# Ledger of designs, part 95: designed miniproteins, single chains, continued (2)

Each design is a single chain, and the fold is of that chain. pLDDT is the mean over its residues in the fold that is shown.

## One batch from the design tools (miniprotein)

Design m7495
Fold by ESMFold2-Fast:
Structure m7495 (fold): chain A 56 residues (1-56)
Amino acid sequence: SALEEKIERMAEGIVELAKQLGKEVALAMARKELEDLPEEIRERVLELAEKKIEQL
């Protein structure tokens, strides 16, 4: 779905940020950037990003 594609795209952006600034900084910045999104969507993006970062 369009929502799933958007979640994947957002998670990829966080992974790219983590490669440059490290996991902790990237996730903190992502939480701030996504604070206005519905909690369910924010949690899904952050969970997907963490899983992708863990695989690096």
Scores: mean pLDDT 84

Design m7496
Fold by ESMFold2-Fast:
Structure m7496 (fold): chain A 91 residues (1-91)
Amino acid sequence: SEEERKRERSLEILRETVPEGIRALQEGVISLLLKKYEEYLKKGEEEKAREILEDLISFLEKRLKEAEKEGDEETVRELRERIKELEELLK
């Protein structure tokens, strides 16, 4: 099905979007949001999944600002690219 293919692509992109280094940051919140996103996708609740994805992006943007203040250029680059990839999923 077309919806099933969209969900599979979204999950694949999401798994590539949260690399190991970034997952170590704020481990509880990121993991919780990713789990909720996957659960809503499996249930066919696309609107709720989209809202969780928007929440995840907002959270990562806050982490990006903190990484910029800390001078962690590697984390800043990773977060910018991952936010961009997640925003593509909202299309």
Scores: mean pLDDT 72

Design m7497
Fold by ESMFold2-Fast:
Structure m7497 (fold): chain A 61 residues (1-61)
Amino acid sequence: MSLREVVDAVVATARREGLPPEVVAAILDGLLQQARADPSLSPEEVAALAAELEAELAAWR
């Protein structure tokens, strides 16, 4: 399972359950840190995921 799939699942669940924006932001920040520490991801994949997470964070803040 890719980190991108995890991000999509978390965002979908947060929208479904009505999680507070602060909680969603904390989860997404944790996922970004995990992606940067993952040696199986290419630098391009990390950059793409970071951009996607930043866009999601902006939508939830």
Scores: mean pLDDT 73

Design m7498
Fold by ESMFold2-Fast:
Structure m7498 (fold): chain A 61 residues (1-61)
Amino acid sequence: SAHFEEGLRLYSQGRYEEAAEAFRRALEEDPSDEDALLMLVSALQQAGRDEEAARAVAEYG
C-alpha cells in the first residue's frame, strides 16, 4: 500500500513516530498485513512507545 511505502521511507530516515503513523494507516486499510504490523511494532519500539507497540500486537496480531 502507499502508506506502507511511505512508512518504509520515513523509517529509513529515522523518523520513527511518523513511520509508525504511516504503518498504522496501512493496517487500517488491511488489518491482515503482517509486514505492516511488524514494521509498526519496530517503529514504535524505536520511538520508545513500548505500550503502544504491545497494543498494536493485541489489536492486529
Scores: mean pLDDT 87

Design m7499
Fold by ESMFold2-Fast:
Structure m7499 (fold): chain A 105 residues (1-105)
Amino acid sequence: MEERLEKQREVAREIADTILENASPILAIAKTLKEMLEKGLSDEEIDREVQRLAEKYGLTPEEADRIREAVRAGKEAMKEYVIELGKRLNLPEDDIKEALKIIEE
């Protein structure tokens, strides 16, 4: 019974799937990062969720490592990562601001 781990995956998937229908990948990533932060996942749980994000969005191993480090370091590092990712993908400022609000909450 991996109830806790399975529940985290289910919530993250539902959030990501809902956002992907209506928004850029950065918003889905921000929602997943926020969920991981709020739930206080272990290092093993964080690694597994980041691997899922990397597979789903075609992230490089280096980008997956950055996400892992940001989640472990906390909210400020996650905000820094979202800003850097948004700049690299040349996303609208409004999308970046929305992603930051998701994490800040």
Scores: mean pLDDT 69

Design m7500
Fold by ESMFold2-Fast:
Structure m7500 (fold): chain A 50 residues (1-50)
Amino acid sequence: LSKEEKEKLIKEAVEEQKKTGEHPSDIAQKFVDNGYSVAFANEVENAIKK
C-alpha cells in the first residue's frame, strides 16, 4: 500500500467506527480478513484508539 492509500483507509476506518461504535480490534480484524497485513491492521486499531 502507498502512504496515501494507507491514510485514506485509516480515515475511513475511524469514520466507520464512529458511526457503528464497533470495537477498534474488530475493525482491525476486518482488515486482516480482507488480506491486509497485521502491521497495517495494528496501525488502524491505534488510530481509532486515539
Scores: mean pLDDT 80

Design m7501
Fold by ESMFold2-Fast:
Structure m7501 (fold): chain A 74 residues (1-74)
Amino acid sequence: MDKEIEKEIKEGLLLMAIGVGVIVYKRSEHPEAAKEEELEFVREIAEKLGLSEEEKEKAVEELEKRMAELEAER
C-alpha cells in the first residue's frame, strides 16, 4: 500500500475517533467522566494507528478544545 494512502486512512480514522469523543461528551449525563474516558480513547486509537507522540498530543488537544467549547456554552 502507498505510504500516502496509509497516512490519509490513519488521519481519517483519528478524526472519526475525535468526532465520536465529542458526541459522547455532548450526550453524557456525566460529562467529567465522559471527558476523561474519551480523551483516553483517542490517545489509544492514535497509539494503535502508530502515530507519533506529537500527533497523539495534537489529537488529544483537539478533542479537549472541542469539549471546552461545549463546556463554555453551558
Scores: mean pLDDT 77

Design m7502
Fold by ESMFold2-Fast:
Structure m7502 (fold): chain A 70 residues (1-70)
Amino acid sequence: MMQQIEGEALAALGRMYVALGDRAASQGDLETAIELYERAVRLYDEAARLGHPEAEELRREARERLEELR
C-alpha cells in the first residue's frame, strides 16, 4: 500500500528531525532545535493521518521536546 509506505517514510523523516533537534539543543542552538522539532511534529501529524500506528505517540514526544525549549 502506497499510503502505508508513505506513512512509514514520514515517521522515519520525523525521527531524523528529532535527532537533529536533540543535537542542536545539546549545542545550545535552541532556534534550530525548535525549527527541527516543529518539522518533526508536522511530519508525524501527516504520518498519523495516513494511519501510522506510532505517529501520535511520536508526535506527542516531539511536541514535549518543543515545549521544553519554549
Scores: mean pLDDT 81

Design m7503
Fold by ESMFold2-Fast:
Structure m7503 (fold): chain A 120 residues (1-120)
Amino acid sequence: MEEEKKNKLIEELKTDYQRAKDEVRRIGEELGIDPETLERILAVLDANYQEAIELIKKSTVEEAEAIYRVFKRIMDAILEALREGKLSYDAQGQAVGDALRAAHAEGIRVPELTLHLLPP
């Protein structure tokens, strides 16, 4: 039962991830964003997707649902920053901040959720 619910969340996450990738490519082409920047955005999106899948597999259903929502917020924040032409480290930092606040509001501990949007 719990595993079946998590598998459904993983399938929904994969669908959302593919949609976000397609939208990033479309917006990037429309705005004339350089290929290296687009590759970087897609790599960050992939890193967060992979981490979300791993965390969902290790989590309770309640935690998994919260992780799924956080990942959706991260994707939406990236897409919004891209549409606004504010895709900089500052814009990515704000997107991460919003995602971390959402995770905290849902009881997910920040040290247990590594986000790949903040540069070293």
Scores: mean pLDDT 69

Design m7504
Fold by ESMFold2-Fast:
Structure m7504 (fold): chain A 108 residues (1-108)
Amino acid sequence: GKKEEAEEYLKKAEELIEEAEKAFKKGDLDSALDKLEEAIRYIGKAIRLAKEAKDKELLKRALELAKRALELAMRILKAAETKEQILRAIGLALRAIGLIFEAELLLK
């Protein structure tokens, strides 16, 4: 059902954030950005399904992951070595902020 699908997307997002954090610690900013972008996509899908399921706990989990994604995007931005990495990190930070606002609005 929608609840189980949202839970699987949140699990994938958490795993991708952890992989992105590991890549960041190794200095692989491009890999960190790629994994973070995938995580943000899964968080967005999970929020949509959690909204349809009216599941407040799934929305809270999605909000927490979106906040972690924003923190990592900001850390990557501070470490960015190229204009491309800076622009990608800014874009991902803005997308994470959007997901935070969407989840908070749905939790009202």
Scores: mean pLDDT 92

Design m7506
Fold by ESMFold2-Fast:
Structure m7506 (fold): chain A 70 residues (1-70)
Amino acid sequence: HHMEERKKKLEEEIKKLQEEAVQAFNDGDYARAAELYEKIAKLYEELGDTSKAQRYRDLAERFRALAERK
């Protein structure tokens, strides 16, 4: 019961952060997008989805690099 509610809560948080990250990217705010993707990666790690966690960490690093070069 409690673990199922936690999983649902994490999935809802991920969805909100994904929407915010897409908006930040569309606005050209790569620093904000990187922060949001890093948060998403941590939430996937909490869910035990190591594959998606790695993917979002890689995205965060790429956008962080773009923010520093721009």
Scores: mean pLDDT 83

Design m7507
Fold by ESMFold2-Fast:
Structure m7507 (fold): chain A 97 residues (1-97)
Amino acid sequence: SQALSDEEVLKEAKELAAKAKELFEKGNYEEALELYAEAAVLLIEVLGEDHPEVAEQLLNIAKVYEAMGNYEKAKELYEKAKEILIKALGKDHPKVK
């Protein structure tokens, strides 16, 4: 139950992702994961789960797990993001390779 427009939800998702990036750069990995995950949920609500902007948040989450040394979880998220980008943009698109 959101009283916000799709445009306002997308703006909030981008602000959360920007804050998550700042936290990641400072080494606050758990807080960065929470905000990237919240941004992804908002993007899924407006754009759907197979949208490229959702894949970008999965790539950001993967980078945080990689920095934490959780390479298995990072790999799973990279593979999921790649699948989304292939479906949305095609296998030969620069963002997929």
Scores: mean pLDDT 86

Design m7508
Fold by ESMFold2-Fast:
Structure m7508 (fold): chain A 68 residues (1-68)
Amino acid sequence: SSLLERARQLEEEMRQLTAEAAELYKKSVEAGKRDPQEAKELLARANELGERAVQAASEAARLRKQAA
């Protein structure tokens, strides 16, 4: 039960991080040539959130396997 609850929490985190990363990617593309520094900062943050989402997904999958 506790493992499945933690897995569900991590899946929520993954979804939130994925949505935020996608929005930052879009903003980075839109900022592009208009403000290269802003675009670079938005892209870096989007990449960081994307990597955290992948990590959360992997951990959630591991916990679900342990609970089975």
Scores: mean pLDDT 88

Design m7509
Fold by ESMFold2-Fast:
Structure m7509 (fold): chain A 97 residues (1-97)
Amino acid sequence: DLERQVLAALVEIMGAVELIASNREKDPEIKELLKKAAEHFREAAQAIDRGDVDTAVRHLEEAAKILEEAYKKSGNEDYKRMAETARRLAEQARELG
């Protein structure tokens, strides 16, 4: 299914974005939050690839929560936008089920 493949690829790209942000972040607490969010995106992409919609949604929602925490601690609006993107990707994953 092309739609599933595209969604999995987008989720993987967003996970890579969080890893890049983590590598550039100087605050060790925020760095670890971004790394955890990236891991949830990786697990979500794998779940989408195998058709496990419920698992993918759960990981994307957890990533959004972690990214919102990173935003609140840093004031960096990029992390707020990442959280909003994670929530949108979770909604797209639900539409595949």
Scores: mean pLDDT 88

Design m7510
Fold by ESMFold2-Fast:
Structure m7510 (fold): chain A 55 residues (1-55)
Amino acid sequence: MLSEKELLLRIFRHELLTHTSLSEAEAEAVVAELGKIEDLEELKRRMREITQAHA
């Protein structure tokens, strides 16, 4: 765990499980898709969009 991307994805996974009705499998699928994004700015943008959609 040491890259900024890995840390962000771990925190986001926790937020999805805590603050949305997504199952473990659904949260893992979302994190896997986000893991394909190389650009941190695009990653953060996608994370915000997902949070707004499920908030």
Scores: mean pLDDT 77

Design m7511
Fold by ESMFold2-Fast:
Structure m7511 (fold): chain A 71 residues (1-71)
Amino acid sequence: SVAELEERIAEMIRTLSDDQLLAEARRLALRHLSEEQTEAFVAALRAALSLPLDDRIAVAQAAVRTLMARA
């Protein structure tokens, strides 16, 4: 579900390095999204890496909701 993906991505942002986060996010997204949507999601996460932790989580969760709505 979208809520499960939102919680999973928040936990990954809290626990993983930037490189590990992007790799795991791509793997997770490919289970639920097209290749094009997966690349858009990973690009959004990469852009958010410059933000403080709470803002990074908020942007990532918003990206999950937006991309799942397009599917």
Scores: mean pLDDT 80

Design m7512
Fold by ESMFold2-Fast:
Structure m7512 (fold): chain A 57 residues (1-57)
Amino acid sequence: VQDEVARAAVEAAEELTRLRAEGASDEEIRRRAAEANARIAALGGTVRLDVDGILAL
C-alpha cells in the first residue's frame, strides 16, 4: 500500500507540474489536486499533495 500511495503521489505531482507549465489556472490545479488526493485516500494513504507548493511553480 505504501508503494502504491508513493507512486500515485509522485505521478500526480508530475502531472500537476506539467499542467502548471502548460498554463493551467489555479482553480484547475486545485481541482486536479483534489481528485489526486481522493485517489490517494482511496488507496489508504494519508499523504496529501502540497497544492500551495505546486501553485508556486
Scores: mean pLDDT 76

Design m7513
Fold by ESMFold2-Fast:
Structure m7513 (fold): chain A 76 residues (1-76)
Amino acid sequence: LAEKLLSLSPTEQRVLSTLLTEGRPLTVAELAERLGLSQSTVSRALRSLEEKGLVVRIPGDPPRYELSPELKEAIS
């Protein structure tokens, strides 16, 4: 887990940190606004984080993203 976190890009680290700080599922648009990044940049970071098992996508309109259950337990 720690090795995965240390291997994250600066954008991935900022997205993950924002999700941790907010403590709730966020949309791509909300993350983009909070980070001052484009939605496309945030979407790419979220896809990478999801592939790494650090973030989960919650179905909805619009979809939301939050920390994976494994990561939530590790930082609790």
Scores: mean pLDDT 80

Design m7514
Fold by ESMFold2-Fast:
Structure m7514 (fold): chain A 66 residues (1-66)
Amino acid sequence: SPELEAELSKVEAEAGKRLQEEVKRIREEARRNGWSDEELQKRIFEAANRIQEERDKEIAEVKKKA
């Protein structure tokens, strides 16, 4: 339905925004604390995985209500 498509699009858009904001924050924190490239990449990977899991969970909930 158009309503379901709109809600799914919103969830994906919000997850994308959260990822960009989190990555920016992590990069700024890395600069301030002198993190290695390895530590920076690890933190970005962890954040991306968490946001993906949250997004997938939200998508499943939206589909369950449809």
Scores: mean pLDDT 86

Design m7515
Fold by ESMFold2-Fast:
Structure m7515 (fold): chain A 93 residues (1-93)
Amino acid sequence: MEERRRELARWIVDQMEEGFRKALEEETGVDVSGLSLGAAVQFWLLYKYKRWDKLVEFAKRERLSKEEIDQLIAMAKKLGAPEEVIKELESLR
């Protein structure tokens, strides 16, 4: 049982997740608490590279929950994604 390694890993993950969510929220003005860490990271990368087509592919592949889809739609709308991207995400609900 590697308690010290697990505690350090958990602390690092908690700090990184909090820092990442805070940075993303400050950048976009969107609440990301409804997204899994993986979904939030993927959205951040797609936002930076403006790959809205890949965002839709990601949502379809990962079979995101309705709550995660709603959060992605809210984020995409605030960041000025094309209406066709928004409609495609809504169709996954």
Scores: mean pLDDT 68

Design m7516
Fold by ESMFold2-Fast:
Structure m7516 (fold): chain A 56 residues (1-56)
Amino acid sequence: MLYRVRPGVTLRFGNGTVYRPGDLLSPAQLAAAMGLDDPEVAVALAEHEGAIERVD
């Protein structure tokens, strides 16, 4: 399952990880960047902020 960073959105994380508009990422990659153990929680938080969209 893949997600795309929405147009005009840049995701910057405290560990220095950056995802740019149109970048594809998995739930596991997002959880790792956010420092979370649960990929579903990481996705839910990013979707709530309107930062990512589901591609599949």
Scores: mean pLDDT 80

Design m7517
Fold by ESMFold2-Fast:
Structure m7517 (fold): chain A 60 residues (1-60)
Amino acid sequence: SVTLTATFENLLTAIGAALAIIGEVPEAKVSLSGNTLTVTVPADPELVAKAKEILERHKA
């Protein structure tokens, strides 16, 4: 598996990113601590790329 960590401008943005990951990459596991989202994705290049795109899309 691959672990991705992203810090967002605020909690609402982080929640939005988490919901997008859950909806678009249901194989991923998410953990939220403050404004920081940790996403664990299967070691599938397509799923990893999709998760990275979602995290970048939701950054300020």
Scores: mean pLDDT 81

Design m7518
Fold by ESMFold2-Fast:
Structure m7518 (fold): chain A 74 residues (1-74)
Amino acid sequence: IDDVIAEAEKLIAELEKNPELTPEQQQRVDELIRRLFRALDQAVEAGDEETAKRIGELLDRLVKLIHESEKRKL
């Protein structure tokens, strides 16, 4: 779980610096979102409220960055 959080924070920083995504980078981002959702489900089931909140914040931020990138390709 902590590894996924660290990876998400790193990717968010990269996307904020360079919002241009290649198709391969988009696949990596999609995979990370999937992993974050699974980690969120596990944290909720385990009663880890603090980890669940942190993952939720990262998911919201990452999804917004992806949505903005997709709009720019249209």
Scores: mean pLDDT 74

Design m7519
Fold by ESMFold2-Fast:
Structure m7519 (fold): chain A 81 residues (1-81)
Amino acid sequence: SIAASLPSPEQILADAIGTLRKAAELRETDPVKASVYEVAAMLLASLAQIAGHPDILRKVAEAARELGLEETAAMFERNAA
């Protein structure tokens, strides 16, 4: 299975949160680049869901809220349901 060759859930979570932090940092100075990082975080969270770890989506949503990315957080929460 392709899912079996993916990074660990912990690595995916760390990478997704790191990507969201970079998006938050860029939001005011480079909103286009910030949007690219938000999309990248969504793709990383989707890999965790495909790998059987839907709890990662909730944890990434929580991190997005803490960073003030409310719309992105709502999208993660919808996909985790």
Scores: mean pLDDT 76

Design m7520
Fold by ESMFold2-Fast:
Structure m7520 (fold): chain A 65 residues (1-65)
Amino acid sequence: SMAAAEEAAARGREASLRAAASGDEKQANIANLHGAGAVVYAAQGDEAGAERHVALAEEASRKAL
């Protein structure tokens, strides 16, 4: 659904912004990649794929701190 895709995009974007703020370019790039993946999978109805990518984006953000 659009709502699920928007939520996934917001979570991925937030994770990417936090990683970027840390100065860790590697983790920022990983968070951005997986945030985008979450949007694509959610839009295609793959809920498991979307959640996996959101988790990976948030993990990259956490590692950047």
Scores: mean pLDDT 78

Design m7521
Fold by ESMFold2-Fast:
Structure m7521 (fold): chain A 81 residues (1-81)
Amino acid sequence: SMEDLQRDVESLRRALPGWEKLAAEAGKLPVSEQAALDTAIRLQYVAAEWAASQGVPGAREVAEELRRIYDKLAAATDAAA
């Protein structure tokens, strides 16, 4: 339902600072934890993109922020490898 998607988007938005911190520190993590973090952020991004496709207000902004965080993670893990 739309209300469930709106609640999900609000949960994703509240989690953004935590994901950004984890992504910035990802180079310090073991490879297995880096892979788990990659999967976790990617799944959050897919969820936000889905909500944005359904027209949920604010979902596009959350998806763009998650994409930015994912790019930071990729850069941090590439530098550490």
Scores: mean pLDDT 85

Design m7522
Fold by ESMFold2-Fast:
Structure m7522 (fold): chain A 71 residues (1-71)
Amino acid sequence: MEKAGQAALEAAGRVDDAGLAKRVVEKVQAGDLEGLLKTAEEILKLAEKQGNQEAVKKAQEAIELVKKLLE
C-alpha cells in the first residue's frame, strides 16, 4: 500500500491536480486498493493528455504496485 500510494501521489503532483492528490490520500487511508487503482488510472489518463512522461511513468508504477497487491 505505502509504495503504491506514494507513487500515485507523486504522479498526481506531477499532473498538478490537487483533487486527484486528495483522492489518493483518502483511498490509502481507507485501505481501498480498488479505489487507489481507479485513481491511479485517472492520473495516467491526465498525464498522457498532458504529454508528461515522468507523470505517466509514476502512474504506471502505482498501477502495477496496486495490481500486485490485488493478486
Scores: mean pLDDT 82

Design m7523
Fold by ESMFold2-Fast:
Structure m7523 (fold): chain A 66 residues (1-66)
Amino acid sequence: PSEKEIRAEEAIALARMAREIARREGREEAARRAEELIEEAERALEEGRYEEAEELALEATRVALE
């Protein structure tokens, strides 16, 4: 895999962990918004848009941890 692809995959993995933390803490709205962004990031990854996938996943992490 390319470095960009690896970074995108790692960012998505971190976002998934942040979403689970939000769910565990009962922050349902934050978890839902993070899930939507993770789904967009996963689609971008499938389409080879690695930089966009990383950015979306980082935004998901931010939203989940607010």
Scores: mean pLDDT 88

Design m7524
Fold by ESMFold2-Fast:
Structure m7524 (fold): chain A 77 residues (1-77)
Amino acid sequence: MTKEELLEAIKRLEEDLKKLEELYKDDPEVQAIVKEAREKLKKAEELVKQGKLEEAAELLKETVGEVQAKLAELLAK
């Protein structure tokens, strides 16, 4: 994955997080998931800036997987 592809993927996930924040703005559990994911995305962006593209890609994949898992658990209630 290139630097441009990673930055685009980070941007798309940030857009998805904004949609979740808007749809579930009164749900503190969803708000916490969004906050944690944003913190990880900021770290991924810094890794991209440092040229650590493989580390950035792994962190991005981990972040996506964690958000999906937490939302699935929350919505299964």
Scores: mean pLDDT 81

Design m7525
Fold by ESMFold2-Fast:
Structure m7525 (fold): chain A 66 residues (1-66)
Amino acid sequence: STAAEKLEAVRKRLEEEVRRFARTASEEELEEARRGAEEGLPEAEAAGNEGAVYVARLILRALEEV
């Protein structure tokens, strides 16, 4: 239970931070973030790095809203 609760808290915090970034960042920062996520996602998937895949997808999803 405790480990699952900690992971859920981290997940929610990351979602909040990424959404805040998407709303407040400059156009240059948003473009850099999108490029990093688009380039990083295939490499993370190939490496089986689930954490990096999650973060890249989270960024791309948040940027779709702006």
Scores: mean pLDDT 80

Design m7526
Fold by ESMFold2-Fast:
Structure m7526 (fold): chain A 83 residues (1-83)
Amino acid sequence: SMKKRLATNGLFLVLAAKVELDMGDLEAAVAQLEAAARLFEEAGMPKAAELAREAARAAREGNAEEAIELANEAIKTALEEEK
């Protein structure tokens, strides 16, 4: 379904963002988390979208640890909302 495709692409972007956060590329992580949030919103997953935006904010503020925690919450929430 379209929802599953959008959700899956959003999840892959959050996973890619976690790699960038671990590598210290906060700018790349912000771009990927913002893109993930848009895909989650289009998928009808507003809670996952909000968490991805919060992760992007933390990354923009230079807080990679908070961004990773919020990215993990976005993944868990997206899997819950997809059901």
Scores: mean pLDDT 88

Design m7527
Fold by ESMFold2-Fast:
Structure m7527 (fold): chain A 81 residues (1-81)
Amino acid sequence: SLEEEIERLREGLRRYYELLVESLRSQGASQEQIQEILRAATEAEIKEAEKDAKKNNVPEEDRQKIIEAIRELGEEQIARI
């Protein structure tokens, strides 16, 4: 289902961001640098998801749900830094 696909996407993205934050902190990146990198990563994920959804003829309403899930997770992860 769409809900299961969104949850799988969110779990994968959360894991990716956790590893990315750990890597950046180990390299001595500042809080501000990590936040900016996560913002850029989130925007890139949104663009890819939008492109893939259009390619696969995903309905507009479902496409918006996927994009919002990515945006919300990105904001959530940035807030934890």
Scores: mean pLDDT 88

Design m7529
Fold by ESMFold2-Fast:
Structure m7529 (fold): chain A 87 residues (1-87)
Amino acid sequence: DEELARRVAETLRRLAEQVEKASPFDADVLGALAIILLTLTAKYSKNEKLREVAKEGASRVSQAANDGDPKALAEALRETAEELEKL
């Protein structure tokens, strides 16, 4: 489950890098993909801490995506990756 947390964090860091260079449409798509990934991680993880971090991350990323600011979205993705890396 620590390996799952690490892989999800790595994916979120890659998405954050892409969001910083993306058009508004592509940033929205990348944000939606991150929300799906985090929601599924929370649903299928057997680790309570990983579920909590993934749920919080999905909420944070969703809020940033709704605000329409790619910089805020990239920051939300990096912050969630950092929390996952602490597990």
Scores: mean pLDDT 85

Design m7530
Fold by ESMFold2-Fast:
Parts: C-alpha cells; structure tokens; sequence
Structure m7530 (fold): chain A 61 residues (1-61)
C-alpha cells in the first residue's frame, strides 16, 4: 500500500492493543471508538479482526 506498509499496519495494531492494555479501565464507548477507528483506517482484514478480539479480551476485566 502506498499510504501504509504492512509493517506500519502491524505497528498501528500493536500500539492499539498496547493502549488498551495500559488503560484497562477505559469505557466501552472509548473501546468502541478505537475499534471503529482501526476499521476505518485499515479495513476489515483478518489482522484487524484478530487485534480487535485481543483488545476486547484485555478490556473484559
């Protein structure tokens, strides 16, 4: 991709997962906004879906 490389996409997903891990008390609304932003920026790819599932697992408490 001209706008984002595969390595850059992986880095963005890793940063998003780490952000949820560092903010375990974030609201459901904040988590939903983050998920929506990832889908908007990167599309509904298997990597994005996997990262979203991981973020939801971390947030679950």
Amino acid sequence: MMKLSEEEKELVLAIAVQYVRDNPDMSEEELQELKDKLIELLGETPEVKEAIERMEEIHRE
Scores: mean pLDDT 77

Design m7531
Fold by ESMFold2-Fast:
Structure m7531 (fold): chain A 83 residues (1-83)
Amino acid sequence: SEEKIKEALEKLKEELEELTKDAEEGTKEGIEELLKKAEEAAKLALEGKLEEAKELAEEVEEILRRAGALTKAAEEFVEAIKS
């Protein structure tokens, strides 16, 4: 649902902001780009472009996983897009 996607995006934003608290400048820039991708995925899902939204959400999840920063909020966001 639209509400679930918006809620999951908001939680993901909070978790990514916490990750920037003690991060170096380059890492902060990377997290800002991930936030932009997450916002684009949510927008695509709300517009009914579910396959494109899913691909972008999974890209965000994979980047965070490789960085060792995969959070429950990120997993819940991907699930909300896929649902």
Scores: mean pLDDT 78

